# Designs tried in a protein design run: designed miniproteins, single chains, continued (5). Part 72

Each design is a single chain, and the fold is of that chain. pLDDT is the mean over its residues in the fold that is shown.

## One batch from the design tools (miniprotein)

Design m18483
Fold by ESMFold2-Fast:
Structure m18483 (fold): chain A 74 residues (1-74)
Amino acid sequence: SADDQLDLMLAAIKEEVARNPDDEVLRALYAEFQAAYKRYKATKTEEDRREAMLAAIFAEAHISLRRIKDLIDS
């Protein structure tokens, strides 16, 4: 379900934030995802679900790009 997917994304992003304490951009993206997901949990609207999913995707995209950059730079 969408809720299960968002919960898994939340856990994964939280773990990445913990592993990268100096990544201020990742922390900001994580905070935005938490806020959007909190709104979705309160409203259960499709609009708020979409906003939460987009916020999660932005955080995951940042993590992926960081990993690619680290691979290229090594």
Scores: mean pLDDT 86

Design m18484
Fold by ESMFold2-Fast:
Structure m18484 (fold): chain A 90 residues (1-90)
Amino acid sequence: VAKGVVKRSTLEKFLIGLAVTEKLNLDAVKIDSALTPVVGLDPEAEVSENDVAAIVAELGKYLSPDEVAVIDKRLVEFFDSNGEIEKQYA
């Protein structure tokens, strides 16, 4: 059972903010395209740490290996926060 669960909309906002901060080649369209195959289109869909590997693989279509490593680390930290970051993006 996953310990941290966040909404798709919260994760999307987190990834957009991360792309700006880390200067990643990601925009809202690329992020939506990466999340849709893993968690679907519903902005209220629950996303867990078990989805991280699949999300990182989809984002890896747009990113260099070094940028993928940054995203993977940041997503692990995000879910390890047990969704506390959700309150900042809700």
Scores: mean pLDDT 76

Design m18485
Fold by ESMFold2-Fast:
Structure m18485 (fold): chain A 81 residues (1-81)
Amino acid sequence: SHMEEELEKRFIERFKKAVEEDPEVSPELKEAIKEALDALENGQDVPQEVAEKILAELSAEAQAKLQEKAAEIYEELLKEA
């Protein structure tokens, strides 16, 4: 459990940084994604309103790209574990 908590925290930190550094993500979308990740880091579920806002502002192409990025970060963390 302690190792799983550490892995989850590392994922959130890396994904948050990746989103912040992505020039294709709008400032408004960066704020919404950061809010969602902050909730997860605090052991809370992502509020439905925040998730809906992300989906409304995120294009299908950008969504696919972020999903691939998240999967890549998760795969890297699993190899390091």
Scores: mean pLDDT 77

Design m18486
Fold by ESMFold2-Fast:
Structure m18486 (fold): chain A 72 residues (1-72)
Amino acid sequence: MTPEERAQVEAIADRVAALSEEERAELAEELKRAEEELKRNAELVAKEPEELRRAQEAVMAAVREGLARAAA
C-alpha cells in the first residue's frame, strides 16, 4: 500500500467505529455481500491489477476492523 492508501484505510476504520448501530449493521451487510461477490468471481478478481486488488482488500479489512471496534 502507498502511504496515502494507508491513511485512507485508517480514516475509514475510524469513521466506521464512530457510526451508529444501525449504520454499522448496514455496513456489515454490504461488506458481507462484497466479500461473497469477490469469492464467487475469484478468477475475474485475479485478473485485476494487484495494486487495485490490495487496496480493495485493505479497505474491506479497515471496515471490518472499524465494525469490530464499535461492537466492543
Scores: mean pLDDT 72

Design m18487
Fold by ESMFold2-Fast:
Structure m18487 (fold): chain A 120 residues (1-120)
Amino acid sequence: GARLAAALAEAGRVVEEHAVGRLPEEAVEAISEGFAAGVAGDGKAAAEHLREALAAAEAAGVGFAGAIAATLTAAVVLNAQGRGEEAAALLEEAVAAARAGDAAAVRAVTERAIAAIEAL
């Protein structure tokens, strides 16, 4: 819907601002696997892969970028599973936290997003 489209556009700006495109290959591969599992309805596998992506990003010193990427991926998965309003709310909260520079708040939103897809 329009709310999710607006949230995705704003999240795209945050992705560019925080250099999410510079994630390590291991994190990118884990995000890709998590996305594929999540859109197929395997929420447990999707959650495990996104946690692997977060760990790889943190190990590379880009945990903030990893949390943004994982939240965006989880939101797209939730929307694909018919949970678009929840996806929009999570993205809006993550964008607000990222713009405030609050890494702990971004991580907290990421953990909730991963828990939401794990429940699929």
Scores: mean pLDDT 83

Design m18488
Fold by ESMFold2-Fast:
Structure m18488 (fold): chain A 83 residues (1-83)
Amino acid sequence: SKEKAQKALEYARKALEAVENGDFDKAIEYMEKAADLMPPEVKAKVYELAAGVRAFRDDKEKAIQYAKEMLELVEKAAKEILS
């Protein structure tokens, strides 16, 4: 639904902000919330990217890269749902 796509995008943006602020637990929570609002194929990939953030919580640059990839994926999926 359009409402789910908009909310997923909001959570995805909050996740990136949380990673940039060093709040990895909150970032992972937002990533998983975004995933749960997306179609199954996007959901699975976002959960894999969240696992990447968790694995690289001691490497902020890599964690940010995973969060950015997640945001790009959610933005692309949301654009397709909202059009």
Scores: mean pLDDT 86

Design m18489
Fold by ESMFold2-Fast:
Structure m18489 (fold): chain A 72 residues (1-72)
Amino acid sequence: PEELIKKGKELLEEARKLAEDPDADPDEVVKLAEEGKKLILIPLLSTANPNLEEIEKVEKEKEEIIEKVKAK
């Protein structure tokens, strides 16, 4: 589970950096952000008592990346 969270965070960071690149494809940035979120949420949602605060933080990070790329 920790490996999935780590990979998901790496994808979110990559998407955030690409969102700042003027030559980046917006659809690719959105795809990377959604995949990163998915990899983090799978372990979090698989617990008997999911941490809602962490889930909301991950959703907000994805939303911020998407808003940045749409602002281009």
Scores: mean pLDDT 76

Design m18490
Fold by ESMFold2-Fast:
Structure m18490 (fold): chain A 68 residues (1-68)
Amino acid sequence: MSKMEKYIEKAKEFAEELKKKGTPSDLLNAKRIEEDIELVKKGTESSDEVANALVRVALIAKIYEEKK
């Protein structure tokens, strides 16, 4: 498993926790995380959008790890 696959997994877990909370802000944040994960999974690493999504997914994964 690559380090990026681990980040995607953690970010996905965080999005699911946000959806459980169910506030409009949490649901919007979960949607943004899911959109970033989809961009990363498409593997077009040459685009600025994918590069920014990679950074955001990694940061979210790190924040989620620190929560535990």
Scores: mean pLDDT 72

Design m18491
Fold by ESMFold2-Fast:
Structure m18491 (fold): chain A 90 residues (1-90)
Amino acid sequence: MGEELKQQALKVGDDSKALIRQYGDRLVQQYLDQGDLAAAQAAREQTDRMIATIDKLKAQAEAVGDDDVFGLEIILAMLEMIRGVILSAE
């Protein structure tokens, strides 16, 4: 049970990271095409910060014991909320 929740959390985290990279890469390219190097750099830095936040949540899911079902459910819910926000922006 806890192992399945942990695997779900890690998958949602990976899916969210892929979406952030895809969105960030498009945004960076859009700014570069406009000649706005400062906005392109800011978009890269923001993308890196968002990925780092997801990596911290993934690390928390990996650190939580498989017997801590409640802790894993909270981490999964947080990652699903983040993914939902990303999908709403895309």
Scores: mean pLDDT 80

Design m18492
Fold by ESMFold2-Fast:
Structure m18492 (fold): chain A 69 residues (1-69)
Amino acid sequence: MEEIKKKAIEDALKAYEFYKPHVSKESALNLAIATAETTMRALARKAGVEISDEEIQKTIEEVKKKFEE
C-alpha cells in the first residue's frame, strides 16, 4: 500500500510538471490528481491487491497539499 501511494504521488508530480506548460495551473493540478488515482488503481490491480476509496481520498489530499506550493 505505501509503495502504491508513493508511486501515485510521484506520477502525479510528473503529470503536473508535464501538463503545466500546456494548460492552466488549476487544470494541471486536476490532471495530477486524476493521475494519482489512476496509478493507484492500476498498480493495485496489477499486484492483486484491493485499495479502499478512503485510501485513494487520503492520497489525493496529500497530492493537493504538495502541489499547492
Scores: mean pLDDT 78

Design m18493
Fold by ESMFold2-Fast:
Structure m18493 (fold): chain A 61 residues (1-61)
Amino acid sequence: STEEALAAARAEAERLRAQGASPEEILTALTDWINRQRDAGAPDETIVALQEYLLRLGEEL
């Protein structure tokens, strides 16, 4: 579901931050992860929500 995908994206961002990843590294890793979700057949609604999350995250990092 979209909610599960967003929760997974948030968990991955926090995991990378805890490991000392830079803002650029976090954004790159999440972009790659979102692309993998799209390639795996995630619905367009889910991909759009993940892209909106990534945009907001980039403004906050």
Scores: mean pLDDT 85

Design m18494
Fold by ESMFold2-Fast:
Structure m18494 (fold): chain A 78 residues (1-78)
Amino acid sequence: DAEVLAAIEARRKEIEEDLALLETDPEKAKALWIARSNPQTAASIAKMTDAQLEELARQLREQLEELDRALAELLAKA
């Protein structure tokens, strides 16, 4: 399904860009995440410590790997 493939590609790109920004400018990454989020999520992000941001980055990398596997499987069948 081309629509599913496009959605996975878009999400992968979003996570890759967020991770790249976090590595080059963590404060700007945090500010952009706050700006994109609903008020409750934004308040949680604003209170995150450096250690919590590092754990979030680790989780995002894990999500990216899972999306990479899903994309590879879809491309192999397409």
Scores: mean pLDDT 77

Design m18495
Fold by ESMFold2-Fast:
Structure m18495 (fold): chain A 99 residues (1-99)
Amino acid sequence: MVEEVVEEALRRAEREREAVVEEVRALRAAGLTSLSEAEALARLLRAYLEELLEERGLPEEERRRARELLLEHLEKTDPEVAREFKRLEELDEEAARLK
């Protein structure tokens, strides 16, 4: 089920959450990045989700459903990460229209 893919992406990201947050915080303190913790976590989650969707060979409709389910979960648990995830999805949709 597509829900299993979403749960696995969340589990992978959660294992790295603390390390990613600390790394981004350290880089921001050093002036080496403008990337927010929420942006970094959204990119990490999207990377794991897309990797799992590709591995499972799911059709585009199921892939879209997985992205929607992940966004719904994030809106309840981490609204800042949800906003950044949605922004990445919107950029991907625009890129698809531009060829």
Scores: mean pLDDT 79

Design m18496
Fold by ESMFold2-Fast:
Structure m18496 (fold): chain A 78 residues (1-78)
Amino acid sequence: SNKQNSSDDSRLTLERSNLVETPETVNLGTTLKYDEKLTTKEDGGNSGFGGVMEANLNGGYATPQQAYDGALRGYKLG
């Protein structure tokens, strides 16, 4: 049996709120930063979600927000 918490749409809303308030500072190629709260809470580390987001940005998304939304959806599924 799968051991997963129930879905919570408020979580998606909260993550999107963080996007619009993230700083404009870039790392090396993107202006968007992933949410550390999400990675530490679900991933148990600080690289899983960030890696997926980077892959999505290079995968052809038009905006960092679209890449983040895609990464978040994929991350929640597995």
Scores: mean pLDDT 46

Design m18497
Fold by ESMFold2-Fast:
Structure m18497 (fold): chain A 84 residues (1-84)
Amino acid sequence: SELDALLAELERAAAAGDVAAIEAVLARIRELLLRTEDPAAYARVERALEALAERHPELKELLMRARLEIGVELGLRYIERALK
């Protein structure tokens, strides 16, 4: 799946310590999640980011910030749709 490929790219970028590549892959994951609006896909990304942060503590702030920002954007979309 597209998500599986992006998560594999994210793990590779993290192993390489390539912050620019990590940010680029996170942006693509965010776009996918906002496009599909699948809560199960977000839960999977959340778990993957948590696991990756444990393996790469130096990336923890970046990864946890991305997790929070994506979660807020998805939550706002669901609220906006419910208020229509």
Scores: mean pLDDT 84

Design m18498
Fold by ESMFold2-Fast:
Structure m18498 (fold): chain A 88 residues (1-88)
Amino acid sequence: MKDVLRGVSLAILGVAYNIEGDEKKAKELYIKSLDLYSDYHSTQPDSQETSDLYRQAAKKLKEGDWKEAEKLSKQGLALHNALVKKKQ
């Protein structure tokens, strides 16, 4: 959970830098957040799909495909939130 919140913070900072035109710094922060999410979920057997989505998003960012990376990241986050809600 704490590492996921850290990833969210890095992603928000990435958005801020992208808006200010610092695309290089924005990209670095997004990749770091996605790598943290992918690593966290890869340690959880029930979260393999979420891990794969974040890993694919990181790859798309490295390729310069921001739109696909955003789509995959949103899918991973939605799946993670659904799993957390059901684990009660």
Scores: mean pLDDT 68

Design m18499
Fold by ESMFold2-Fast:
Structure m18499 (fold): chain A 74 residues (1-74)
Amino acid sequence: SLEEKIKKKEELKKYLKRSKEEVKEEIEKVQKDPSLSVEEKEFLTNVYTIALNSTEFLIERIEEEIKKLKEELE
């Protein structure tokens, strides 16, 4: 059903938002890690920043999909 599809998309959105917060925590840990070189910290921070941006992009796409599905219910 359309309602079940919307619920699944809402759950995925919640999961992605939680994952985004976890990635932010990992960036902070990397930046504070005294065992990592400046180059390693920069590289890892960039990799996690790409993951953050990708996750935000996915959240926006899921929100558009939810909007479209809700419009079909109206």
Scores: mean pLDDT 87

Design m18500
Fold by ESMFold2-Fast:
Structure m18500 (fold): chain A 79 residues (1-79)
Amino acid sequence: MDPATRDLLRRALLAAGASEAQADEVLDLLDKVLTDPNVSEEEKKKAAELFEQALREAAATGSLAPLREAMAKMKEILA
């Protein structure tokens, strides 16, 4: 993941109510999915879309539940 993109996403996660540790955990997991050679391009796209939807929902509702659900699904992709 591009460092500038990661910094923008970290700021968005913090604005949505995530702690720095939670933001780093989500972003590390997303980066692992996007850089893993065993993950298909379709699964990478699905993970990115899932993360974007979860971030928008968290920002709109003030709940971190969508981000936790997205993390669980990304862990399934990596398994």
Scores: mean pLDDT 81

Design m18501
Fold by ESMFold2-Fast:
Structure m18501 (fold): chain A 79 residues (1-79)
Amino acid sequence: MAEELREAQEVVQEGIELGKLASGFAALKASEEELTPEGKEYIELAKKAKETEGITEEDVKKKLEEMRERVEEALRFLE
């Protein structure tokens, strides 16, 4: 049904954005690795989120865990 599909699409989109932030925070901790252009872009995104919104790596982890719970709840409806 349209409502369930829309909610699933919103969860996927939010997960993609949180994944980018998580990757950026992970890359910020990587001092030894050669970063891809995407990795550098994600670092800038994470820095901006931290400086503008005060978002920390812990905040992103918490949001990802909340997103995982929502995905698991949605998947239970398909069981």
Scores: mean pLDDT 67

Design m18502
Fold by ESMFold2-Fast:
Formats: C-alpha cells, sequence, structure tokens
Structure m18502 (fold): chain A 68 residues (1-68)
C-alpha cells in the first residue's frame, strides 16, 4: 500500500470515528460520498493522476476533521 493510500485510509477512519462519536450523520454521509467519488475517478485515472487524487481526497478529509 502506498503512503498516499495509507494517509487516505487514516483520514477516512478518523473522520468516521469523529462523526460516530458526535452522532453526526451528515458528516458520515459526506465522508462516504467523498470516498465514492474518489473511487469513480480512480477507475479512469492514470497512475500519476491517482496519486494526485489520493492527496486531494486526504486534504479534503483533513479539512473536514478540523471542523469537528
Amino acid sequence: MSPEEKALLAATHRALELAAQRGDEATREAVVQLVRELGEQMKTASPEEREALLREATARLQALIAEL
């Protein structure tokens, strides 16, 4: 697993934990939607584009965590 994939998994797990602790269903759904959209983008992305997509998704999740 790449460092970018590990960072995404860590941020996803943390965001979902915080949403669950707060009973924040809207935040949980936002995280699920973000990961789903990333998955769709990854289907057509080149290897170089995949790294950039993972970094952007991780940054968005970290911004969401910072608001929690």
Scores: mean pLDDT 82

Design m18503
Fold by ESMFold2-Fast:
Structure m18503 (fold): chain A 62 residues (1-62)
Amino acid sequence: MPLMSDNAIRGVLYRAQAAHFLRHGDREAAIEAYRKAKELYSTTEGYEEEVERLEKEIEELE
């Protein structure tokens, strides 16, 4: 549960939205949501591993 910063919370929401889009076949929407989540996590200390995982996920979907 992210208790730190609005950017981390928004990043989690975009990550969840990306997963939702993938379940419904909206790959382009999922990629955009992952990009948004990655950008938000990149501004948050301690989320370097999550940023790397999102980079790989985006690359796999493109």
Scores: mean pLDDT 77

Design m18504
Fold by ESMFold2-Fast:
Structure m18504 (fold): chain A 79 residues (1-79)
Amino acid sequence: AEAAVAELLAAAAEAGVSERALAALLYRVVAGVDASYAEMAERAGVSPATVRRAERRLGERIRELAREAARELGEELAG
């Protein structure tokens, strides 16, 4: 969790994702499936399109990190 969080923050900075866009993405993840893009974007003060673009950039990185973490954990448990 710690490594994944640090990598997420680094990936956001590297991708040029603003603090507000990152906050909108994090709120959506924390709030779960009930949170809409438009609502989160409005609350964070960014455009829905900006949030979608940020998610695409960070989503790739998040998927990569999640896969790596799962693989490492699986290897530890399996041998």
Scores: mean pLDDT 64

Design m18505
Fold by ESMFold2-Fast:
Structure m18505 (fold): chain A 65 residues (1-65)
Amino acid sequence: MIENVEKALTEAIKELEKTDPEAAKKIQELRDEFVRESKTLSKEEQAKLAQEVSAKVLEIIEKAK
């Protein structure tokens, strides 16, 4: 699960770097925070954090359009 979320965020960062480097940096910060926090969380808490991070990423992408 963590690997899938990290991969999806990494792909979003690569695409946004071409058009909006600031948005890409924000998503990179969210990815790094997610990976760091996930190391101390249970599987259920990791799933909740993944949903929260995904929602924030979608907001950043929508604003970057």
Scores: mean pLDDT 77

Design m18506
Fold by ESMFold2-Fast:
Structure m18506 (fold): chain A 60 residues (1-60)
Amino acid sequence: MTEEDLEKRLKEIAEKFGLSEETYRNLLISARDLGWFSEEDIERIEKMIEKGLAEGAARR
């Protein structure tokens, strides 16, 4: 996966979950720094966001 593909996929995920531009940027930087460029890495990121949102709701 290219860096451009990574940016596009993370942007789609951010828009899907209603994340802020700041959250998207932090997520992109973290994925870049960790070398997460595969489709499997993107799926893990999406699942982590989904789980985090679900756990946040459950703790209210």
Scores: mean pLDDT 73

Design m18507
Fold by ESMFold2-Fast:
Structure m18507 (fold): chain A 84 residues (1-84)
Amino acid sequence: SLEELARELREIAKELEELYNKASPSLQQQLQQRLQALEAELTARAKELKAAHPDMPDEELVRKMAEEAIRRLRELLEEFKKQL
């Protein structure tokens, strides 16, 4: 459900904040760069999906993008946790 996805994103945001606060300045800069790159990638992906599937409901697009964002952010968290 969208409510479950919103809850997951909120928990990920908390974990990112905790990780950022524990990180060295160098690791903070790397995390910021990776998050900016991910935002650009997800934005491009959303545009691609809209172009490929013009009849797709906005709710379905939002769900798919949220699921992709959760997966990618969890991968990023695991990668950076290993560097603490």
Scores: mean pLDDT 87

Design m18508
Fold by ESMFold2-Fast:
Structure m18508 (fold): chain A 59 residues (1-59)
Amino acid sequence: MGEEELEKKAKEAEEYMKSLTDPEVISLANKLREILLSQGYSEKTATLAAAEFAKNVEK
């Protein structure tokens, strides 16, 4: 199972989220994570999606 790879990617995504300095981007990314968790997605998947969202907004 790709769980080890998913854990590594989720940890990298979590570190990226912690490196964000814009409070608005942080707030929106965390809100997206909460929405995904409420829809039944795993914490790892929600964190990955939130980090990808933040990367696209920062561009």
Scores: mean pLDDT 77

Design m18509
Fold by ESMFold2-Fast:
Structure m18509 (fold): chain A 76 residues (1-76)
Amino acid sequence: MISTTTSTDSTTGNQFGSFGGTMSQSSHNSYPTNPSTQSTMNSMLSNSQQQGSQNGDYMQFNMPDGSTGFKQFQNT
């Protein structure tokens, strides 16, 4: 039994659970720059409270992969 050899080595990775909203797309899409680039962009906003509060305030934004999504986008 070999289960250590075949592991995930080329997947999205980065967990898409911290998004304040819904990821109704790019779940079956093969977009390599979607998760990683989005994380980097989030840091560039210089905001420390985004994706934290769920006050029912979601905005549409342009993802780095070029698609549109709904997420709590802030730029204090």
Scores: mean pLDDT 45

Design m18510
Fold by ESMFold2-Fast:
Structure m18510 (fold): chain A 56 residues (1-56)
Amino acid sequence: SMKIIIPGVGNELAQKILRLIHEKGLKGLTIVTKGISGGARTVLGDQIERAGNPIV
């Protein structure tokens, strides 16, 4: 699967990423980040992971 590294993902960015995934059919995309908000984790679920920790 394709991975994209983003330094931090908050609630607003998570909503934009979710829309992009649906619009572009990127369901295999994983976002890797060093900082995740609770809302971002809820929105993106298994499509977001913490850098250096494969289970978020």
Scores: mean pLDDT 74

Design m18511
Fold by ESMFold2-Fast:
Structure m18511 (fold): chain A 76 residues (1-76)
Amino acid sequence: YEKLMEELADLIRELLFLGVSQSAIASRLAEALGISKSTALNFITKLIAGEIPESLSKEQVEEAIRVLRELLEEVK
């Protein structure tokens, strides 16, 4: 779980470095995980701050990583 959370955080940081907005990342996560965009924005904010969000299951983290990897390929 910790390794998956770090991978997710690194993907978010790379996307932000490439100019993808937090809003765009949040929209992808909201769609993939079936959560609100506001909830996804809160997760992104916590992950960037080095905090672990309490409410993500292992399966949700794996799905988030998959979807953000797809987004990364779209922008590279």
Scores: mean pLDDT 77

Design m18512
Fold by ESMFold2-Fast:
Structure m18512 (fold): chain A 100 residues (1-100)
Amino acid sequence: SIEDFKARLDAALAAARATFATGSREQQLAAAMWFLTRAGHLASRHPDPALSAALLAVVDAAAERVSEAVRNGASPEELLGILEETAARMKALLDAAARA
């Protein structure tokens, strides 16, 4: 369900936030990668192929943004911001699909 998808996405984001608050740089980077991996798995398991593809495109774009930000020495706040924006964009797609 959309509610279950959102709950799992929120749980993944909460786990990333917790690691970003207390973790080392290496742990923060691992948490970002873990979040994107979990978001990708949720997207890939969506029963609507078109929505699954759109959700995966958001995750893939976020992975590229995280990679670029890390290369450019981005702050923990900037990296967490990318994850939060990614979760928000995925939820917006789910809400738009539910209204169709």
Scores: mean pLDDT 88

Design m18513
Fold by ESMFold2-Fast:
Structure m18513 (fold): chain A 90 residues (1-90)
Amino acid sequence: MSKLTKEQAEEAADEIAKRLGVSKEDVLLGAYRAVLETEPSRLTAEDIGRAIAEVAGVPEEKARQAVLEVMEKYGVSPADLAIALAELAL
Protein backbone atom coordinates (compact mmCIF):
# COMPACT_ATOMS: atom_id res chain seq x y z
CA MET A 1 0.00 0.00 0.00
CA SER A 2 1.24 3.54 -0.79
CA LYS A 3 2.13 5.52 2.34
CA LEU A 4 1.00 9.17 2.57
CA THR A 5 3.68 11.75 1.77
CA LYS A 6 4.27 14.48 4.38
CA GLU A 7 2.37 16.92 2.11
CA GLN A 8 -0.61 14.52 1.78
CA ALA A 9 -0.62 13.97 5.57
CA GLU A 10 -0.73 17.76 6.15
CA GLU A 11 -3.59 18.09 3.61
CA ALA A 12 -5.48 15.18 5.27
CA ALA A 13 -5.09 16.75 8.74
CA ASP A 14 -6.28 20.14 7.43
CA GLU A 15 -9.30 18.53 5.70
CA ILE A 16 -10.37 16.66 8.87
CA ALA A 17 -9.90 19.88 10.91
CA LYS A 18 -12.07 21.87 8.45
CA ARG A 19 -14.80 19.18 8.34
CA LEU A 20 -15.04 19.16 12.16
CA GLY A 21 -14.42 22.90 12.78
CA VAL A 22 -11.41 22.13 15.01
CA SER A 23 -7.70 23.01 15.00
CA LYS A 24 -5.16 20.99 12.99
CA GLU A 25 -3.26 20.49 16.27
CA ASP A 26 -6.32 18.74 17.82
CA VAL A 27 -6.49 16.36 14.82
CA LEU A 28 -2.75 15.56 15.06
CA LEU A 29 -2.93 15.06 18.86
CA GLY A 30 -5.96 12.78 18.43
CA ALA A 31 -4.14 10.66 15.82
CA TYR A 32 -1.06 10.46 18.08
CA ARG A 33 -3.27 9.33 20.99
CA ALA A 34 -4.95 6.66 18.81
CA VAL A 35 -1.52 5.24 17.79
CA LEU A 36 -0.43 5.11 21.47
CA GLU A 37 -3.65 3.38 22.66
CA THR A 38 -4.16 0.84 19.81
CA GLU A 39 -1.77 -1.42 17.88
CA PRO A 40 -1.55 -0.34 14.18
CA SER A 41 -2.88 -3.76 13.00
CA ARG A 42 -6.07 -3.18 15.09
CA LEU A 43 -6.60 0.53 14.31
CA THR A 44 -10.00 1.40 12.83
CA ALA A 45 -11.53 4.69 11.65
CA GLU A 46 -13.69 4.47 14.82
CA ASP A 47 -10.57 4.39 17.07
CA ILE A 48 -9.06 7.43 15.30
CA GLY A 49 -12.41 9.28 15.29
CA ARG A 50 -12.94 8.61 19.01
CA ALA A 51 -9.46 9.92 19.92
CA ILE A 52 -9.94 13.10 17.83
CA ALA A 53 -13.45 13.58 19.32
CA GLU A 54 -12.09 13.28 22.89
CA VAL A 55 -9.25 15.78 22.21
CA ALA A 56 -11.36 18.31 20.23
CA GLY A 57 -14.67 18.00 22.13
CA VAL A 58 -16.75 17.05 19.06
CA PRO A 59 -19.27 14.19 18.54
CA GLU A 60 -17.51 10.83 17.96
CA GLU A 61 -19.71 9.92 14.94
CA LYS A 62 -18.83 13.19 13.14
CA ALA A 63 -15.11 12.58 13.74
CA ARG A 64 -15.44 8.96 12.52
CA GLN A 65 -17.19 10.10 9.29
CA ALA A 66 -14.51 12.78 8.61
CA VAL A 67 -11.76 10.14 9.07
CA LEU A 68 -13.57 7.66 6.76
CA GLU A 69 -14.05 10.29 4.01
CA VAL A 70 -10.36 11.30 4.15
CA MET A 71 -9.27 7.61 4.12
CA GLU A 72 -11.43 7.06 0.99
CA LYS A 73 -10.02 10.21 -0.70
CA TYR A 74 -6.36 9.15 -0.20
CA GLY A 75 -6.97 5.39 -0.53
CA VAL A 76 -5.23 4.61 2.78
CA SER A 77 -5.79 2.21 5.70
CA PRO A 78 -6.65 3.54 9.20
CA ALA A 79 -3.12 2.59 10.37
CA ASP A 80 -1.39 4.42 7.48
CA LEU A 81 -3.47 7.57 8.08
CA ALA A 82 -3.04 7.56 11.88
CA ILE A 83 0.74 6.96 11.71
CA ALA A 84 1.25 9.70 9.07
CA LEU A 85 -0.76 12.22 11.15
CA ALA A 86 0.99 11.17 14.41
CA GLU A 87 4.42 11.74 12.78
CA LEU A 88 3.36 15.35 12.02
CA ALA A 89 2.58 15.83 15.77
CA LEU A 90 6.24 15.09 16.63
Scores: mean pLDDT 83

Design m18514
Fold by ESMFold2-Fast:
Structure m18514 (fold): chain A 94 residues (1-94)
Amino acid sequence: SPEELLAEALKRIKEGLKALEEGNEEEALIRFRDAIVLAKITNDETILKTVLERIVNETPEDKKSVVKVFLQRIYEESTDSVLKKLVEEALLEL
């Protein structure tokens, strides 16, 4: 269900934030990517927006540059117009 996919995506975000705190940026970005993929599977723009906003808002100030580069890469590599629009909006908050 979309609700179960959102719950799993939010869990992956928490795991990624913990990895960032521990200095494991590579693991953090893998978890954030997993969360975005789970959100995309729902085909629900509100769920995808919620996941992207959670990543941006919960990322510590000293790690925002790492997440900015990650989201810029997703924007450049994605062919999904909805994902690109929401990532562009999320980047304005960083």
Scores: mean pLDDT 89

Design m18515
Fold by ESMFold2-Fast:
Formats: C-alpha cells, structure tokens, sequence
Structure m18515 (fold): chain A 118 residues (1-118)
C-alpha cells in the first residue's frame, strides 16, 4: 500500500489527529517530519506539535467546523510545505496560508452552500 493510500484510510477511520497520522501525512508529501513539526509550531506560535494541532482545532470550531477537520488542514499544510520546500520563509508562508484558510470563512461558505443543495 502506498503512503497516500495509508493516509486516506487513516483519515476515513480515525477521529484523532495523532503524531502517527502527522508523520504519515508528512511522508506522503515527501516533507521530513522534523521540518513539518518545526514550521507548524512556529506558524502557530506553539510549544509542541500537540498544542499546534489544538490551536487548529480551536480555530476550526470558531469557524463552525468539527475539530476532526484538522486532518484536512494538515494535508493542506503538507502541500504548502512541499511546494515551498526551498524557501527560507516556510513558517511565514504556512502562517499566512492557515490565517487565510481559517479567517476567510471559505470553509464555512462552502459548507453553507452545500447545505442549500441538500
């Protein structure tokens, strides 16, 4: 099984964002775990990976989403880090990405539009 297939299985079957899931996401996108952890912690001004994840969950709840949606945000983060792997400003790029995604209510607007079609 590919690492991407393992990631999809984990996202579908688990409600918990574990360090194992974060490692799998980082590996699936060819981002070293240490680079992923360091940049995420710096972008969220967190002292640990667990605190960084909890901050994402809190911001998602404030935007009207369930905390387990943090898995999808982490996948987006891995893509951003992969695309910007040669940049010295990875943590700044990541912070800007997270702030835009969670403050812009883009996820909430999409949710409300989907509810109109149901």
Amino acid sequence: MSKIEQLLQEIMTSDEVTEELVRLIAEAFDVPFSVFERNLMKALNAKSLKEAIEKIKERLEKAGFRPNAAKYVLVGIAKVLRENRKSKDQAKILKDYIDELLKNKALQDVRDELLKLS
Scores: mean pLDDT 71

Design m18516
Fold by ESMFold2-Fast:
Structure m18516 (fold): chain A 83 residues (1-83)
Amino acid sequence: LLASGTIDKPVVASAEEARAARRAAGLSAWMAQLLTPDGPWVLLIAEPIPSPDPLQVEIDEGVAQLALAVFRVSNKDNEIVEE
């Protein structure tokens, strides 16, 4: 289940690791990475990864199977909004 909240992690690092995990799992997953906090971005993962993605922290601290949310990036931290 998705949740609206704030994330404290840059997507560039999470996205790169998540891509490797998704390919290793063999599941379909995509994500739009954002380098600078200034706009919404979308992350979609189909498997939990060893390093938690920003969505995993919001949904379940140690587990996120499939999450699709629009992140509202801010100067303080990233804010997620469920689509």
Scores: mean pLDDT 38

Design m18517
Fold by ESMFold2-Fast:
Structure m18517 (fold): chain A 86 residues (1-86)
Amino acid sequence: SAAIQEALRERGEALAREYEATTDPAVHAELEREAARALEEALVAAGVPAELARAWAEATLAYLLTGDEEARERAVALHAEIVATL
């Protein structure tokens, strides 16, 4: 929906500005967690099953915070499943 897309765009822009304003990795980690939560909520609102949206957000966040290749592979697989659902 247009309202969800606009809210996600505005939130994404705000988070990007906060991310660019600091080099503190702890603050970056907090912003990445917030972005993952916002994306999970937007996917659920778009009709993606809550467990699938959460699993993808968790795998994506794990990769972003740790660089874990196993988490990246899980995120890619879950993303493909989400796209197939939409």
Scores: mean pLDDT 77

Design m18518
Fold by ESMFold2-Fast:
Structure m18518 (fold): chain A 62 residues (1-62)
Amino acid sequence: KQRFVRTETREKTEPSNADKPKTSFSTRTEQLSPTHSLAEVTTVVETPDKTTTTITRVDVTW
């Protein structure tokens, strides 16, 4: 049976209040059903100039 893998990436940029550059990230993995799993990675990069949030979602279905 063929596995279907789908990847999406979304970015948004916001004004920053950070005094110093810092990077944070979180990962989340969910089993939605026996044949469907989801992984989501959120990366937040803060600089004095801007805050960039990148969300990458990976959907895997059997």
Scores: mean pLDDT 73

